# Designs tried in a protein design run: designed miniproteins, single chains, continued (3). Part 14

Each design is a single chain, and the fold is of that chain. pLDDT is the mean over its residues in the fold that is shown.

## One batch from the design tools (miniprotein)

Design m8461
Fold by ESMFold2-Fast:
Structure m8461 (fold): chain A 81 residues (1-81)
Amino acid sequence: SAADELLAQLQALAAELRAAMARLLETGSPEDRARVAALEDQILRLYIQAEDQGLMTPEMRALLDETGAYARAAARELAAR
């Protein structure tokens, strides 16, 4: 289904975002910061698309909550440096 395809895409991007954030925490580089920002923007656009098309599922919401929690923890770690 379209919802299953979108969930799979969001899961792949969430994994990429987590890896990019881990790398940013190691390097602090502007390039890694730009990569995180680009992935966050891409994920946000897909969630907006999911809501607009009525494709949002509980699994997508759970993934958004998990990814958001990870992003907030990473942001706090960076701010503490």
Scores: mean pLDDT 87

Design m8462
Fold by ESMFold2-Fast:
Structure m8462 (fold): chain A 74 residues (1-74)
Amino acid sequence: MEKKKEEALKIVKDYVEKLRAQGYPVSAEYVESLLIPAINHGNLKFLENMRKLAEESGDTDFAEALKKAIEALK
């Protein structure tokens, strides 16, 4: 369980750092504040809902990051 959480956290942190590097630090902080607690608590339903919203909004990069994090937790 702990190794799965570490892998999921790495995926999310890599995505967040990519947002910061692109000049979106406020968006990066917001995403981090939502996803890090969800991963730490194993809230798969919340993460799956966020992935679905990202897919519906056309944010392919965010949807892929969420999908990988969810797969790492399973």
Scores: mean pLDDT 81

Design m8463
Fold by ESMFold2-Fast:
Structure m8463 (fold): chain A 102 residues (1-102)
Amino acid sequence: SYEEAMELLEKARELVEKGEDAKKVAELAKLAFLKLIGYEDEDASVEEIGARLLELGVEREFVSELRMLIETLENSPNDPELALEEVERLEELLEELYEKLK
């Protein structure tokens, strides 16, 4: 649900603010989008999430941005400022996706 997805991103933001591993932040972000679209595979890759979003009629530009944000979090060194900017953009994308799926 949207409420569960937002709660997961709030937890991701808290991890960034505490200086936790950006890979954990990426995992919470992936779970948030999976919860929003009702996909049951908690271990789905960002590529699988992207494929599912395209099936739901979400634009390729949106999917490309989402993939890049999550891949940046997964592959970046410990940079809390960058991670916070990425999470803030993911929050915006989650809200946009929720409105698109109504």
Scores: mean pLDDT 81

Design m8464
Fold by ESMFold2-Fast:
Structure m8464 (fold): chain A 89 residues (1-89)
Amino acid sequence: STEEIIKKLQKKTEEVVEEMKSLSSEEKKKKAEEFFKELLEAMKSLSKEDQEKVLSVAFHLFYEAFKDDPELRAHVVKLAGELHEEIEK
C-alpha cells in the first residue's frame, strides 16, 4: 500500500541520517546525493502528492539532524529542490 511505502521510506531516511552522523563532511554529501537518487527511484510508483509528502519528510529529517552544518544543509536544499523539480515534470 501507499502508506506502507511511505513508512518504509521514512524509516530508511532515519537510518541514513543516523549513519551519516559519524561520517566526514565529504562522505555526508556523497551519502545524501546517493540517498536522494534512490529516493526518487523508489517513490516513482506513488502519486505526485505522496512523492511531495515523502520528500518533505526526508528533507525535514536531514534539516533537523544537520542544522548546525550550513554547508551540508545548503547541499541538501539543492538536492531536495532538484528532486522537487523532477516530481513536477
Scores: mean pLDDT 81

Design m8465
Fold by ESMFold2-Fast:
Structure m8465 (fold): chain A 64 residues (1-64)
Amino acid sequence: SDEQILQEVEDAFKDPQVVDSVRLMLRRGASGDAILHGVEQLARYRNMPDEQIEELLKRLREIL
C-alpha cells in the first residue's frame, strides 16, 4: 500500500521533504520501478550507506 511505502521512506530518511517527494510520485501514478529508482536516487544524493539503500529497496520491492 502507499501508506506502507511512505512509512518505510519516513523510517529510512527521517526527512519530511523526501517523504513528500515519494508521496507526489505515488499520487501521479508512478510505476513501482519509478518509485524504486527515485528512492535510490534520493538515498544516494543524501549519502546513505550502500547497505542501507539495498535493505530499503528490498523492503520496498516486497510492498510494490
Scores: mean pLDDT 86

Design m8466
Fold by ESMFold2-Fast:
Structure m8466 (fold): chain A 101 residues (1-101)
Amino acid sequence: SLKDELLRLRIRLEATLSMAIMSAYVRNDKDLVEEIAKLTVEIQKLSDEALATLDPQVLEEIIQLLDKVIELLEKNGDLSGAKALQEVRDELQALLDKLKA
């Protein structure tokens, strides 16, 4: 089901965001940790709403926040984290396209 696909993507997203935070933390980049953590909290709240409602607008907002995290990671040299998040972002976009069809 679409809900099961979204749940699997949420689990991957949370793991990938946690890895990005840990990477910033071991680099002693406190500002980056704080920025990613703040965006992660917003993404988690919207992910709970998306799972409950399957609202395309909520998924669009998650994708926009994810694009901000990807840009932040690229600017700070976490290219592997950015790539991993981009893969989740692309799968969320595909799910959004199915919901709009």
Scores: mean pLDDT 88

Design m8467
Fold by ESMFold2-Fast:
Structure m8467 (fold): chain A 92 residues (1-92)
Amino acid sequence: HMSSLLVRISAPDVDLARRAGRIAADELRRRGFQVDLSLDRDRRTAILRIRAPNLQQAILAARDARRALRRAGFRIESSLDMQSRTFDIRLL
């Protein structure tokens, strides 16, 4: 039985959201995490569902995704909502 965490990557445009979502998903999959990626075009948001053995590992994975985006040159703000199990990333 796995814990899940949503990572939402919002961007000024859909192409940036798509690119950022792919970078994040690829990084996490290379690290061995189970990740589903979807794109909300209307909200210009990439949504990653991370499945991990426990919530702490899912949160560390979300932080790894954030680091990968910063290394790719994105300026970002991020926040974690423990109640909704959502890690929000906003591209600036």
Scores: mean pLDDT 87

Design m8468
Fold by ESMFold2-Fast:
Structure m8468 (fold): chain A 89 residues (1-89)
Amino acid sequence: SEVFELDVEVALLQIKAAVTKLSAERAISKGDKEQLKEDLKFVENLIKEAEELRARARTVPGAEPVVRSLDALIEDLKKMKEKIKKALE
C-alpha cells in the first residue's frame, strides 16, 4: 500500500525530528554553538526531506492525513530552526 509506505516514512522522519530537537534543546541549554550549527544543518535537511515527502504524498489518493502530518512536522521543524538561529546570535 502506497499510503502505508508513506506512513512509515513519516514515522521515521518524526523520530529523526524528535532526536534532533532533543539535541538542539540540550545544546541551547549548554550554549554549545558548535552542536547548534550541526543541529541547524540536520533541521534544514529534515525540512527538505519532509517537503519532498509531502509533494509525493499529495499525488497519492487517500494520503490526505499523511499530508496533514507532514504540514504539522514542517511547521514544528521551522519553529525549531528559528530557535536554533536565535541561540546562535
Scores: mean pLDDT 90

Design m8469
Fold by ESMFold2-Fast:
Structure m8469 (fold): chain A 73 residues (1-73)
Amino acid sequence: SSKVNATLQTAIDYAKAGDYDGAVSALLGAGSEPALSAEQKAKIVEAAENVKIYAKLGNKDGAVSAIEQVLSL
């Protein structure tokens, strides 16, 4: 949905700024959209976990890429 895509773009913007906590929060907010399937929600949760891993590694590009993969839902 357009609302999910807007929230995912906000998550990307947070990750690009190095605000990984903001990125994770925005992703989980997108995953709360009632119109999403259980599979789509699971993929968003997986992206949030991947952002946490990339944050620990200092890999901003990896965090951004993980969120961008969710845009193809």
Scores: mean pLDDT 82

Design m8470
Fold by ESMFold2-Fast:
Structure m8470 (fold): chain A 72 residues (1-72)
Amino acid sequence: SAAQQELQEFIQKLLEYAKEHPELKEEIEEILRESDRLTTENRDKFKSMEEAIEYALKILKELYEKFLKSLE
């Protein structure tokens, strides 16, 4: 699915960024863990695997945006 591909590409991009910026690795890994935690906590609310993937992507992007703002 498009959402699954976008999620995989976004995760890969974050992991590559963490490799290039080791000082930010822990914060990036925390973003990934938090996205997974929130998706897992809401798993009973999803009607399909696709909906869960879309939610994970939304949360991951939101957490990343908050992280970027914290660097300003």
Scores: mean pLDDT 82

Design m8471
Fold by ESMFold2-Fast:
Structure m8471 (fold): chain A 67 residues (1-67)
Amino acid sequence: NSLQEAVNKVQKQIDELIKNSSLSQEEINKIISEMREIADKQGWSDLQTAVMILAAITQAQLELERK
């Protein structure tokens, strides 16, 4: 239950970041797809996968804001 709540919290942060982001839907989908592929190969938990997706989108947004 607490792990599912943590996953849901991270997913909400991802959704809010996407809504407020200047990244294209295509770029966001690419990041999510790449992170999901790594998660599958590495055997990441749902929580770890969600955190890594959040980190990857955040990094892409920071690079966009520098320009």
Scores: mean pLDDT 82

Design m8472
Fold by ESMFold2-Fast:
Structure m8472 (fold): chain A 78 residues (1-78)
Amino acid sequence: EEELINILEDAVEKLKKEAKTDEQLLNLARSEILLAKLYASQGKLEKAKEYLQLAAKVASKVDKELAEEAQKLLEELQ
């Protein structure tokens, strides 16, 4: 579980540096939301909030609805 999360985090960091297209940014935002939901399910709310903030920022550039979803999830974790 932790090992899988670390692999996903490494992949997200690499994509963050290499994402060039709207499609790549969309995939990055979706991956960050998924990682945030996984952390939230484990009770790691601080990490979940961090990834939701990152996802909202990335999504705001390519998908307004996805950005709104990330923001709503962030508000629900308060």
Scores: mean pLDDT 81

Design m8473
Fold by ESMFold2-Fast:
Structure m8473 (fold): chain A 83 residues (1-83)
Amino acid sequence: EEELVKKAIEKLRAALDALSQGNLPEAARLFREASDILEKVPGYEEAARIARRVSEIAENAQTDFDVGAATLGAAVLLVELEK
């Protein structure tokens, strides 16, 4: 269970790296993978939902505001998961 949360954190960090490089499709894929992992862990349903929303924002991003929203959402999620 803790091992799954750690894998999700690794996916979120990789997604943020992809997002910082402007690779929106890769970032969306990694956020989706993190969401799928978190969905399997009891008590992380809201974290999984947030990761899924961030994936959707990255996948459909058309403005710098959208990229910023995805970045902020992922950063907040990482802080919550790592505490």
Scores: mean pLDDT 82

Design m8474
Fold by ESMFold2-Fast:
Structure m8474 (fold): chain A 76 residues (1-76)
Amino acid sequence: MMLSNLLLTLEPASDEQVQKAVDQVSSVPGVVSVTSRQLPDGRTLLSVTLESESLAPDVVKAVEDAGLTILDSRVE
């Protein structure tokens, strides 16, 4: 199976809130890896490697359940 990358740009948030989102996303079945990077304007970029693109809605829900707003999403 080809792996998919989901790129999510999140609202500016505390390190604790970002870590909660990373933990929630990592608990989604079929998530292979999650990396986070803080952008110069305080937004966070999450890069999520998925076993299938069809898992993207589950990842989005996990981020929203962590209390963060998704500003942009892109699948590569």
Scores: mean pLDDT 82

Design m8475
Fold by ESMFold2-Fast:
Structure m8475 (fold): chain A 55 residues (1-55)
Amino acid sequence: MLSPETIERLREAMLKVAPKEKVDRVIEKLQAGRTEELTPEERDLVDKAMELLES
């Protein structure tokens, strides 16, 4: 289960590369645990955000 803290970090990272509208959709899917409903574009955003958080 993703913590609220992790979700907020992902939101901040994604906002650097995508508009708020797209970020909000991804965050809603992550909060619902529906990662399989992510589009390829949304998955790319999450991957980029994860790389930023690891660095």
Scores: mean pLDDT 77

Design m8476
Fold by ESMFold2-Fast:
Formats: structure tokens, C-alpha cells, sequence
Structure m8476 (fold): chain A 66 residues (1-66)
């Protein structure tokens, strides 16, 4: 669990540096797109995000949804 959160944090920091946005803002955007099933838009906005990265984000989201 903590290891998955650390990987997600590292991912968001990388995306924040590339896009010029804060990591929390990028995380909110990715979480919202995943929650809505907007995978095509997510891949268009963040083409460097891998399926493994999306799995890690989904695990973090599931842990905080009860």
C-alpha cells in the first residue's frame, strides 16, 4: 500500500514537471478521468502514463473509496 502510494506520488511529480502543473492538480485530473471512464482522454492528455501506472492509481483510488 505505502509502496503503491510512493509510486503514484513519483508519477505525479514527473507529470507535474512536464506539464508545468502541481502534482496534486495532475493527480486530481487523472483520478477524475479514471472515475468517469474517460480513458481515451486520459491517454491523450498523459500519453506517457503506462497501464502499470494506471493500475497503481486505481489501487490508491480504491483504498480511499472505502
Amino acid sequence: MAEVEARVRALLERLGRRTGREPAEVGGDISELLRQGRLEELRARYPEVTDEDLEDVARVMAAYRA
Scores: mean pLDDT 79

Design m8477
Fold by ESMFold2-Fast:
Structure m8477 (fold): chain A 77 residues (1-77)
Amino acid sequence: MREFQELAVRLVEAIARGDWEAVEREVEKLARLVAEKYGEEAGERFRKGLLELARRIAAEFSPEELAEAAAEGRRAL
């Protein structure tokens, strides 16, 4: 659980910075964890869905809002 939360916080931090290389890297790490626990097909669907979600988050929220959300998530770890 906390492993997923840590990677999710890093993903939001990367989106807030506009660092799409880091976004792709963190998505790949999360997708690997899903694949190891729920199977390869689940990991692939998760990777595609999470990349789409990351793009929508970047379009919908400001970098400042995302940085605040990431800071709150980091405090919850």
Scores: mean pLDDT 79

Design m8478
Fold by ESMFold2-Fast:
Structure m8478 (fold): chain A 71 residues (1-71)
Amino acid sequence: SMDEILEELKKFIDEEVERLRRGEITEAEMFARISKKVMELTKDLSLDDQGQITQEVVDYYARRREELAAS
């Protein structure tokens, strides 16, 4: 379901943010990995569902990135 895909993407973002915090990846690498994961998990969804998940991921990524920058 869309909710399961969104939960998986949020968990993936959390793991990638922790990798960035530990200096294991760059911010550019993190963004590229997240973008690839979104594409892979949403490729078979309708355009409307892809748009909804993309917006939720963008918002979540922005919040996590802002939290990291404030540390």
Scores: mean pLDDT 84

Design m8479
Fold by ESMFold2-Fast:
Structure m8479 (fold): chain A 88 residues (1-88)
Amino acid sequence: MLEEEEKKRYEEWAKELLDYKENNQAKGNELLAKLHKEDPFGGYAALYLAAKKQAEKEGNEEISSLTEEEIEELAREAVRAEEELRRE
């Protein structure tokens, strides 16, 4: 499981991504690229957290019901798939 400091960091990035999606898509893309390069796991975790928060606002029960553990697993799978592509 993630440490509380890591969880807070990913939640803050998720909030920034949501804010940028609504008002500054260029900065959102820049943040995603930076996170993907510097912290791929955190970047994916923040993306899934942002999707969950957006789904909660829109009433999308399937995505808004994702647990913290499910988000962590999705992020790990995304990082693993990316690493395998880089090695092959």
Scores: mean pLDDT 76

Design m8480
Fold by ESMFold2-Fast:
Structure m8480 (fold): chain A 82 residues (1-82)
Amino acid sequence: MVEVLDYDSTSAVVRVNGVELRVDVSGILSLVSDAETGELLAVVISGTLVGADEEMLRKYGLTEEQLAEAASAGLDATRSKR
C-alpha cells in the first residue's frame, strides 16, 4: 500500500512499507529517492523501472514492485490538483 503524503507539480512524497520516498518528475523521467537523505533508489522512464540498486532495496526493505508503485503514485499525485 502506497500513501501520498505531499505533492506539487514536479515532486511528491509517498510512504511505502513504512519508508518515505521522494518522487521527482521531469517529463517521462521519475527519480525515486529517500525523502529524508536524498539517497537515490530507482529511476523510472515512461512508467517503466529501468534502474534499482539491489543493495539499496535490501537496505530499505523494499522490492522493485514497491518502488514502481511509489513512482506511479507520485507521478499521479503531481498530475492531480487539489
Scores: mean pLDDT 77

Design m8481
Fold by ESMFold2-Fast:
Structure m8481 (fold): chain A 74 residues (1-74)
Amino acid sequence: LSPEQAARLIALVEAIVEWAREGKLTAEQVEQTIRELDELLRLYGSTLSPEQRARLEALREELRRLHAEMKAAA
């Protein structure tokens, strides 16, 4: 990933986290996003800056927390 692509990805994942917090996403959609982010970090994590990697990992953790809450509420 280029730094520009990584910045755009972070912005997209931040938007997804906000949509999940607002109840605009299903638990299945959040779970799919987590899986896609896991794969992306596996393939490209070493090409990210430490700051970009830490931000994506923090966003992934927030999505996991939200997913667990959604499953508990259902």
Scores: mean pLDDT 84

Design m8482
Fold by ESMFold2-Fast:
Structure m8482 (fold): chain A 82 residues (1-82)
Amino acid sequence: KEEIAEEAGKKVAEKLKKILSDEAAEVFGLGVEDALLADATAEQIEESLRNNLEGMAEQFKVSLEKAEEAVKIAYETVKELK
């Protein structure tokens, strides 16, 4: 459980470094790890992230399109590790 959460967070951060800053990607990855440690499903993580999409885009200084891409990458990465 802890091992899968940590791996998912790291993989999300690595993939997101291509479209976000290193700091933003790391924060995003830690958020995914924390959610998985709290027994959140991939669907619950996606819903939570999409509900905060505009705030996330503003915080990370990216477009809504890039923020949505980041949510999709996080969802797909979590699903692959099940």
Scores: mean pLDDT 79

Design m8483
Fold by ESMFold2-Fast:
Structure m8483 (fold): chain A 98 residues (1-98)
Amino acid sequence: MTEEERKKRRELAEKHRRYMEATDRIVQLIQENKPVDEIKKAAREAAEARGLTVEIKEDGDQFTITITDKEGNTATVTAPREGLVTALNRAIAEIEKK
C-alpha cells in the first residue's frame, strides 16, 4: 500500500465520520421534535462535511432537499421529517454517481 493511498483512505474515513456524526445529530433533533431551523442547520453541516451545499424548503409536512456539488451538479429529493436522513443519503448518492 502506497503512502498516497493511505492518506486518501484516512481523508475519506474522516469525511465519512464527520458526515455520520452530523446525520446522527439530525436524527436526534427529529426525535426530540426540535424546530425546523435547527434541523436545517444540522443538514447543512452534514452536507458541508462532504463538500456539498444543501438547500431545504419546507412545504407542510414535506421537505424538498436540493444538494449541489462544487461542479454544479444537483440532486433534488422530497421526504417527510422522519425520512430526512434517508433523503439526504439518496441525494448524495445521486451526486456521487455523476
Scores: mean pLDDT 77

Design m8484
Fold by ESMFold2-Fast:
Structure m8484 (fold): chain A 75 residues (1-75)
Amino acid sequence: SEKERQKETLLKAIDGMMENLPTMDATKQRAMKRALALTLAQAEHLGVDVSEYLAKLDAEMQALYRDELARLRKR
């Protein structure tokens, strides 16, 4: 279904971000972790379990994920 394709696309994006993260400098890694947190919130909102990925984020990034997920749920 369309929803399954959307979930697959987001998981592919998350995997790509995780793969590229170690190849970046510290400043770019921080920006990518923020982008990852927002993408994880979108994936969770669509029903993807992202718990395993969250364990790799620091507390600040996990807070950003929670804030974005709350924003998405309010709509």
Scores: mean pLDDT 81

Design m8485
Fold by ESMFold2-Fast:
Structure m8485 (fold): chain A 73 residues (1-73)
Amino acid sequence: MENTKIIQEGQPEITKKSNELTDELAPKTSIPRGLLYDFIYSNLAGIYVGKKTGDKELVEISQESLDRLRKSS
């Protein structure tokens, strides 16, 4: 319940960032845009929730996932 409220609070910012990063990476990958967006959104939401809750491991794993995506693009 707490995490859902945190995500709802951050949703406009997370959505904006997810669209911007998807637009940047979509031409550089063969990943379908919808799957790419969902992957980016999930990891950005993970970073946002992790920072709000003090879950450093969630922030680290989510950031590493995004870094690997950028490296493979």
Scores: mean pLDDT 80

Design m8486
Fold by ESMFold2-Fast:
Parts: C-alpha cells; sequence; structure tokens
Structure m8486 (fold): chain A 90 residues (1-90)
C-alpha cells in the first residue's frame, strides 16, 4: 500500500485539510472586507477542484452573491463538506 511517511496523507485527510484551510482563509478575507478576491479565486479554481471542495466554493460564492455570507455560514459549509468526506469513506 502506498501510504507512508510524514509528508503523505490519505486522500480524504488531504480533502479535510484543504476544506479547513479554505474555511479559515475565507473567514480571514471576509473579516478584511475583500469579498471580490474570494469570488475571483472561486471562479478561477472551482472547476478544477475535487467535487467536495468545488461544492464548498460554489456555496460560498452563492452566499456572497446573495449578500448573506457570515462566519457562521462558512463554518456550517465546512461541517457539511467534512460530513460528505466521511460519508464517501464509509
Amino acid sequence: MSLEGADELAPAELLRAALRALAAGTKQVLRAGKLEKIVELIEREASSAPPVVREFLERVRELIEAGTISEEKIDALLEEGLAAIAAAEA
């Protein structure tokens, strides 16, 4: 089996780490008032992202476009994405 070493994570663990990092970064950019930067990143990256990451990014974009984005909603989307990863591992 190919999983060995400190710099190698299982694919599901990489997805969890990516979602947590994206949620944290999105909240930082939201606090800075730079929502346009998040939208530009999503439009550039979402189509090439793994499905669970793409779903998270698209949902964040929808909240920004609706003017309803908040840290609580970002955290809810993170929990939803983590649950989807867990379901896919079962």
Scores: mean pLDDT 77

Design m8487
Fold by ESMFold2-Fast:
Structure m8487 (fold): chain A 62 residues (1-62)
Amino acid sequence: SAEEEALKAAAERAAASGLAAAKTAAHDMYQRGLIDREALERVLAAKSAEEARAVLEEAGAA
């Protein structure tokens, strides 16, 4: 259905935006000393927003 197609497209756009946002946030957090370089590198290597979020959660970033 058109509604299901629109929701799928929105989810795909949100996922792409989420990954870019997570990488930007990781740079900011690293500059503030909230995460170490290893955590930053793992976020930058992430291929999905979920992977990037998991790295930030493991690093204890708030």
Scores: mean pLDDT 72

Design m8488
Fold by ESMFold2-Fast:
Structure m8488 (fold): chain A 76 residues (1-76)
Amino acid sequence: KKGDLSALSPRQREIAEEALRAVKEVEEKLKGASEQEIEDAINRALEEIARRHGVSPQAVRDLLDVAEGRLTAEEF
């Protein structure tokens, strides 16, 4: 599902798109792994993105939720 990223700044959109790519890469790489292993790997990838961009891991998770349509830009 597509979330509305137009309300985000260019920097926030970049982080959201990077997080979406990381989630897809982890799911592809760990195809057939347990849900727990996939979730742990996703959380680690989001923490690395957070450090790279100088934001909190929670901010990356919130931006990912916006990108996936689970959170509106207004709720963020």
Scores: mean pLDDT 76

Design m8489
Fold by ESMFold2-Fast:
Structure m8489 (fold): chain A 77 residues (1-77)
Amino acid sequence: SMAQAKEQLQQIGKDLQKQLDENKDTMSPEEKFELIKKAADQVLKVASTILSPEQLAQLKAKTQEALERLKQELLAA
């Protein structure tokens, strides 16, 4: 259901923020990227239950572009 999807999306965001906050002083840029990527994959999985195939394809493309940019930003020291 839409309500269940909304709760799952909110939980994914809360879990990601908690992990980033708890590990902020110990996490490498690579580990941070992997946590964010894992959260993005979970978001796409939830989105696949409520979005049309066309909307899902657009979201996947934008997510891949955003993750590639984030990877370059986190690793550019």
Scores: mean pLDDT 83

Design m8490
Fold by ESMFold2-Fast:
Structure m8490 (fold): chain A 88 residues (1-88)
Amino acid sequence: MEVEKLAEELRKEIEEKTEEALKKASEEQKPRVEALRDAALYMAELLGEGGLALAKEDEEKGIEKLKEGGKGLMEKIEKEIEEILKED
């Protein structure tokens, strides 16, 4: 249950960050941001499933893995958004 909540929070953060990026993106940049959003949401789903599987053996380890994985994913998303929106 806690792992599911963390996974849902991660999904919402991804959607919020990519929506903000879409508002700033040029018409040519929008498809790249949309592709990043789709890939990131898929990765968040996999992290949620992996965290839940780990939590069945050790709930605390499952939660820790999802938190660390989510943090790493968000850092990568932020860097990719910066690269997409980078000035020439």
Scores: mean pLDDT 82

Design m8491
Fold by ESMFold2-Fast:
Structure m8491 (fold): chain A 93 residues (1-93)
Amino acid sequence: SSAAAVEELRERLAEVLEEQARRREASDPEAAEVLRELARAVRENAPAEKLEELFKRLREIAGAAALAEVLVAIAEALGLPEEELAAIREYLE
């Protein structure tokens, strides 16, 4: 069951990243491309270093506010409570 839970979380994370990419496709197609690469990397269980590189690239292209929005969406998908989501957002600003 633990392996199945990890697989479910991985798919949920990829879905959130793809949703964030769709929302940004018209206004910031470069950020949308990076978010799709992140979703693919998550599905393929890429090394943490690859995910860190893509998050850094997202920040460079779209800025800290866009990165914060994506990270909050990920944390929400993982089931973190609203109080913790607010704290993460404030920390990243």
Scores: mean pLDDT 80

Design m8492
Fold by ESMFold2-Fast:
Structure m8492 (fold): chain A 86 residues (1-86)
Amino acid sequence: MADKEALLKAIGLILRGIGLLIDAERLEKEGASLEELRRLLEEAARSYREAVRLAEKGGDKEMVELARRQLEEVERRLREVEERLE
């Protein structure tokens, strides 16, 4: 009864978000601008928000929890970057 197509898409979005966070960490090490980091973190947050929605639709509680935890971490990092840009 789970929407397997939604779950597959949620997995793809979680992987995309992870990739964006890896890129953000690499760019931080290379001294990238805070504006560039903000853009990557915003894209990661969008991917995880959509992943939460799709995981909920698919009925996978573990995936919902994982995606929500990742979203919370990205939103904390994004807030830090936004505070430093102000």
Scores: mean pLDDT 84

Design m8493
Fold by ESMFold2-Fast:
Formats: C-alpha cells, sequence, structure tokens
Structure m8493 (fold): chain A 100 residues (1-100)
C-alpha cells in the first residue's frame, strides 16, 4: 500500500540522517578510515534488510572506492559520503514511489 511505502521511506530517511550524524561524529573524534568504511557497510546491511538492495549497493560501492583511495583525508571522505547519502536517498525515493 501507499502508506506502507511511505513508512519504509520514512525509515530509510531516518537511517540516512543517523548515518550522516554518525560519520560527522567519527570524523570529529579522529576515528580511523577503516572505522568510517565499516559504518558504510553496516548501514548498507540495514538497507538490504529493508529490501532496498540498490540503496545498499550505492553505499557498498562508495565503501570500495574509499578503500581504494587511502590518500583521501577524513574531511574528503565525509564530503564524499554526504554526496553518496544524497544519491542513496534519491534511489530510496524512486524505489518506494515507483509503481512497478
Amino acid sequence: SVEEERKRYEEATEILREMSRRIKELVEKGASKETIIEELRRTAERFRELGLEKVAEILLKEAEYLEEHPELSLEEMEFRINLTLMVAGAEATVRLSAKE
């Protein structure tokens, strides 16, 4: 139903907000790049459990990119992750609102 799709969208949005806050906190505390990448993978698993596989894939692809680019600063990683979360949010919207 439309109401069930709306609830899934609201859950997806809250996960993205929580992740954005978590990444900011980790960067401010000087967490390891590995810890930040693990947070991306954990969040991807949460989206997979919600049935949002394409959203999970977007997050996992960014995790792989960050592992392949150890030269990136924590601030550059945060910026890239925030852009990735915007793309993930757009995909969640399309998936949950698309009538297919």
Scores: mean pLDDT 83

Design m8494
Fold by ESMFold2-Fast:
Structure m8494 (fold): chain A 79 residues (1-79)
Amino acid sequence: MEQQRQAVEDYARQLLAAAKEIIAASKEGEDKAKEVEEKQMKALEPIVEELKKLGVSKEILQEVSAKFAPEFEALAAEW
């Protein structure tokens, strides 16, 4: 159970880091933002596949989602 929670939280943290990097790149230009977005999304694909294999419970997904929701909402407001 801790392993599943840790994996989901690590994924959420990596998503937040990727989003922040994309937002920073968007201030340099649209072409740079697209390049960084493609790179970050490709880096996250293996993590998503591992989460699917772990069969993470609905309870853990809801807990992690609630924990990180304010940070994702704050980032969305920057768009």
Scores: mean pLDDT 73

Design m8495
Fold by ESMFold2-Fast:
Structure m8495 (fold): chain A 92 residues (1-92)
Amino acid sequence: SVLETLTPEQQEAVEAVAKVLKLGMGLKALEAEKKGVELSEEQKKLAEEAKNTSKEEKEEIIKKAEELVDLVSDPETAKKIIEKARELLEKE
C-alpha cells in the first residue's frame, strides 16, 4: 500500500489528517441534521460517530493533525480540511 512506502512520521501525519477529514464530515452531517436536512445512511453513520466522540477527543484529533500537517504530500489541502473541521467544532 502507499502507506508502506512512507516514513513513520509521514504515515502518522496521513492518518491524523484522515481522522480530521472523517470528523469534519461527521460534524457537517450533524449540522445538516440540526437544520432538518435528510441524511443518507453513510452520513448518519458519520454523524453518530462524531456525536459519540467527546469535544476533548475532537480537539485532540484536530491538534495532532495541525502539528503534523506539513509532513503530508499536500499540506495546503490538509490545512483546509483541518480549518473546516475547527469551524464546524466551534459551531457545535
Scores: mean pLDDT 82

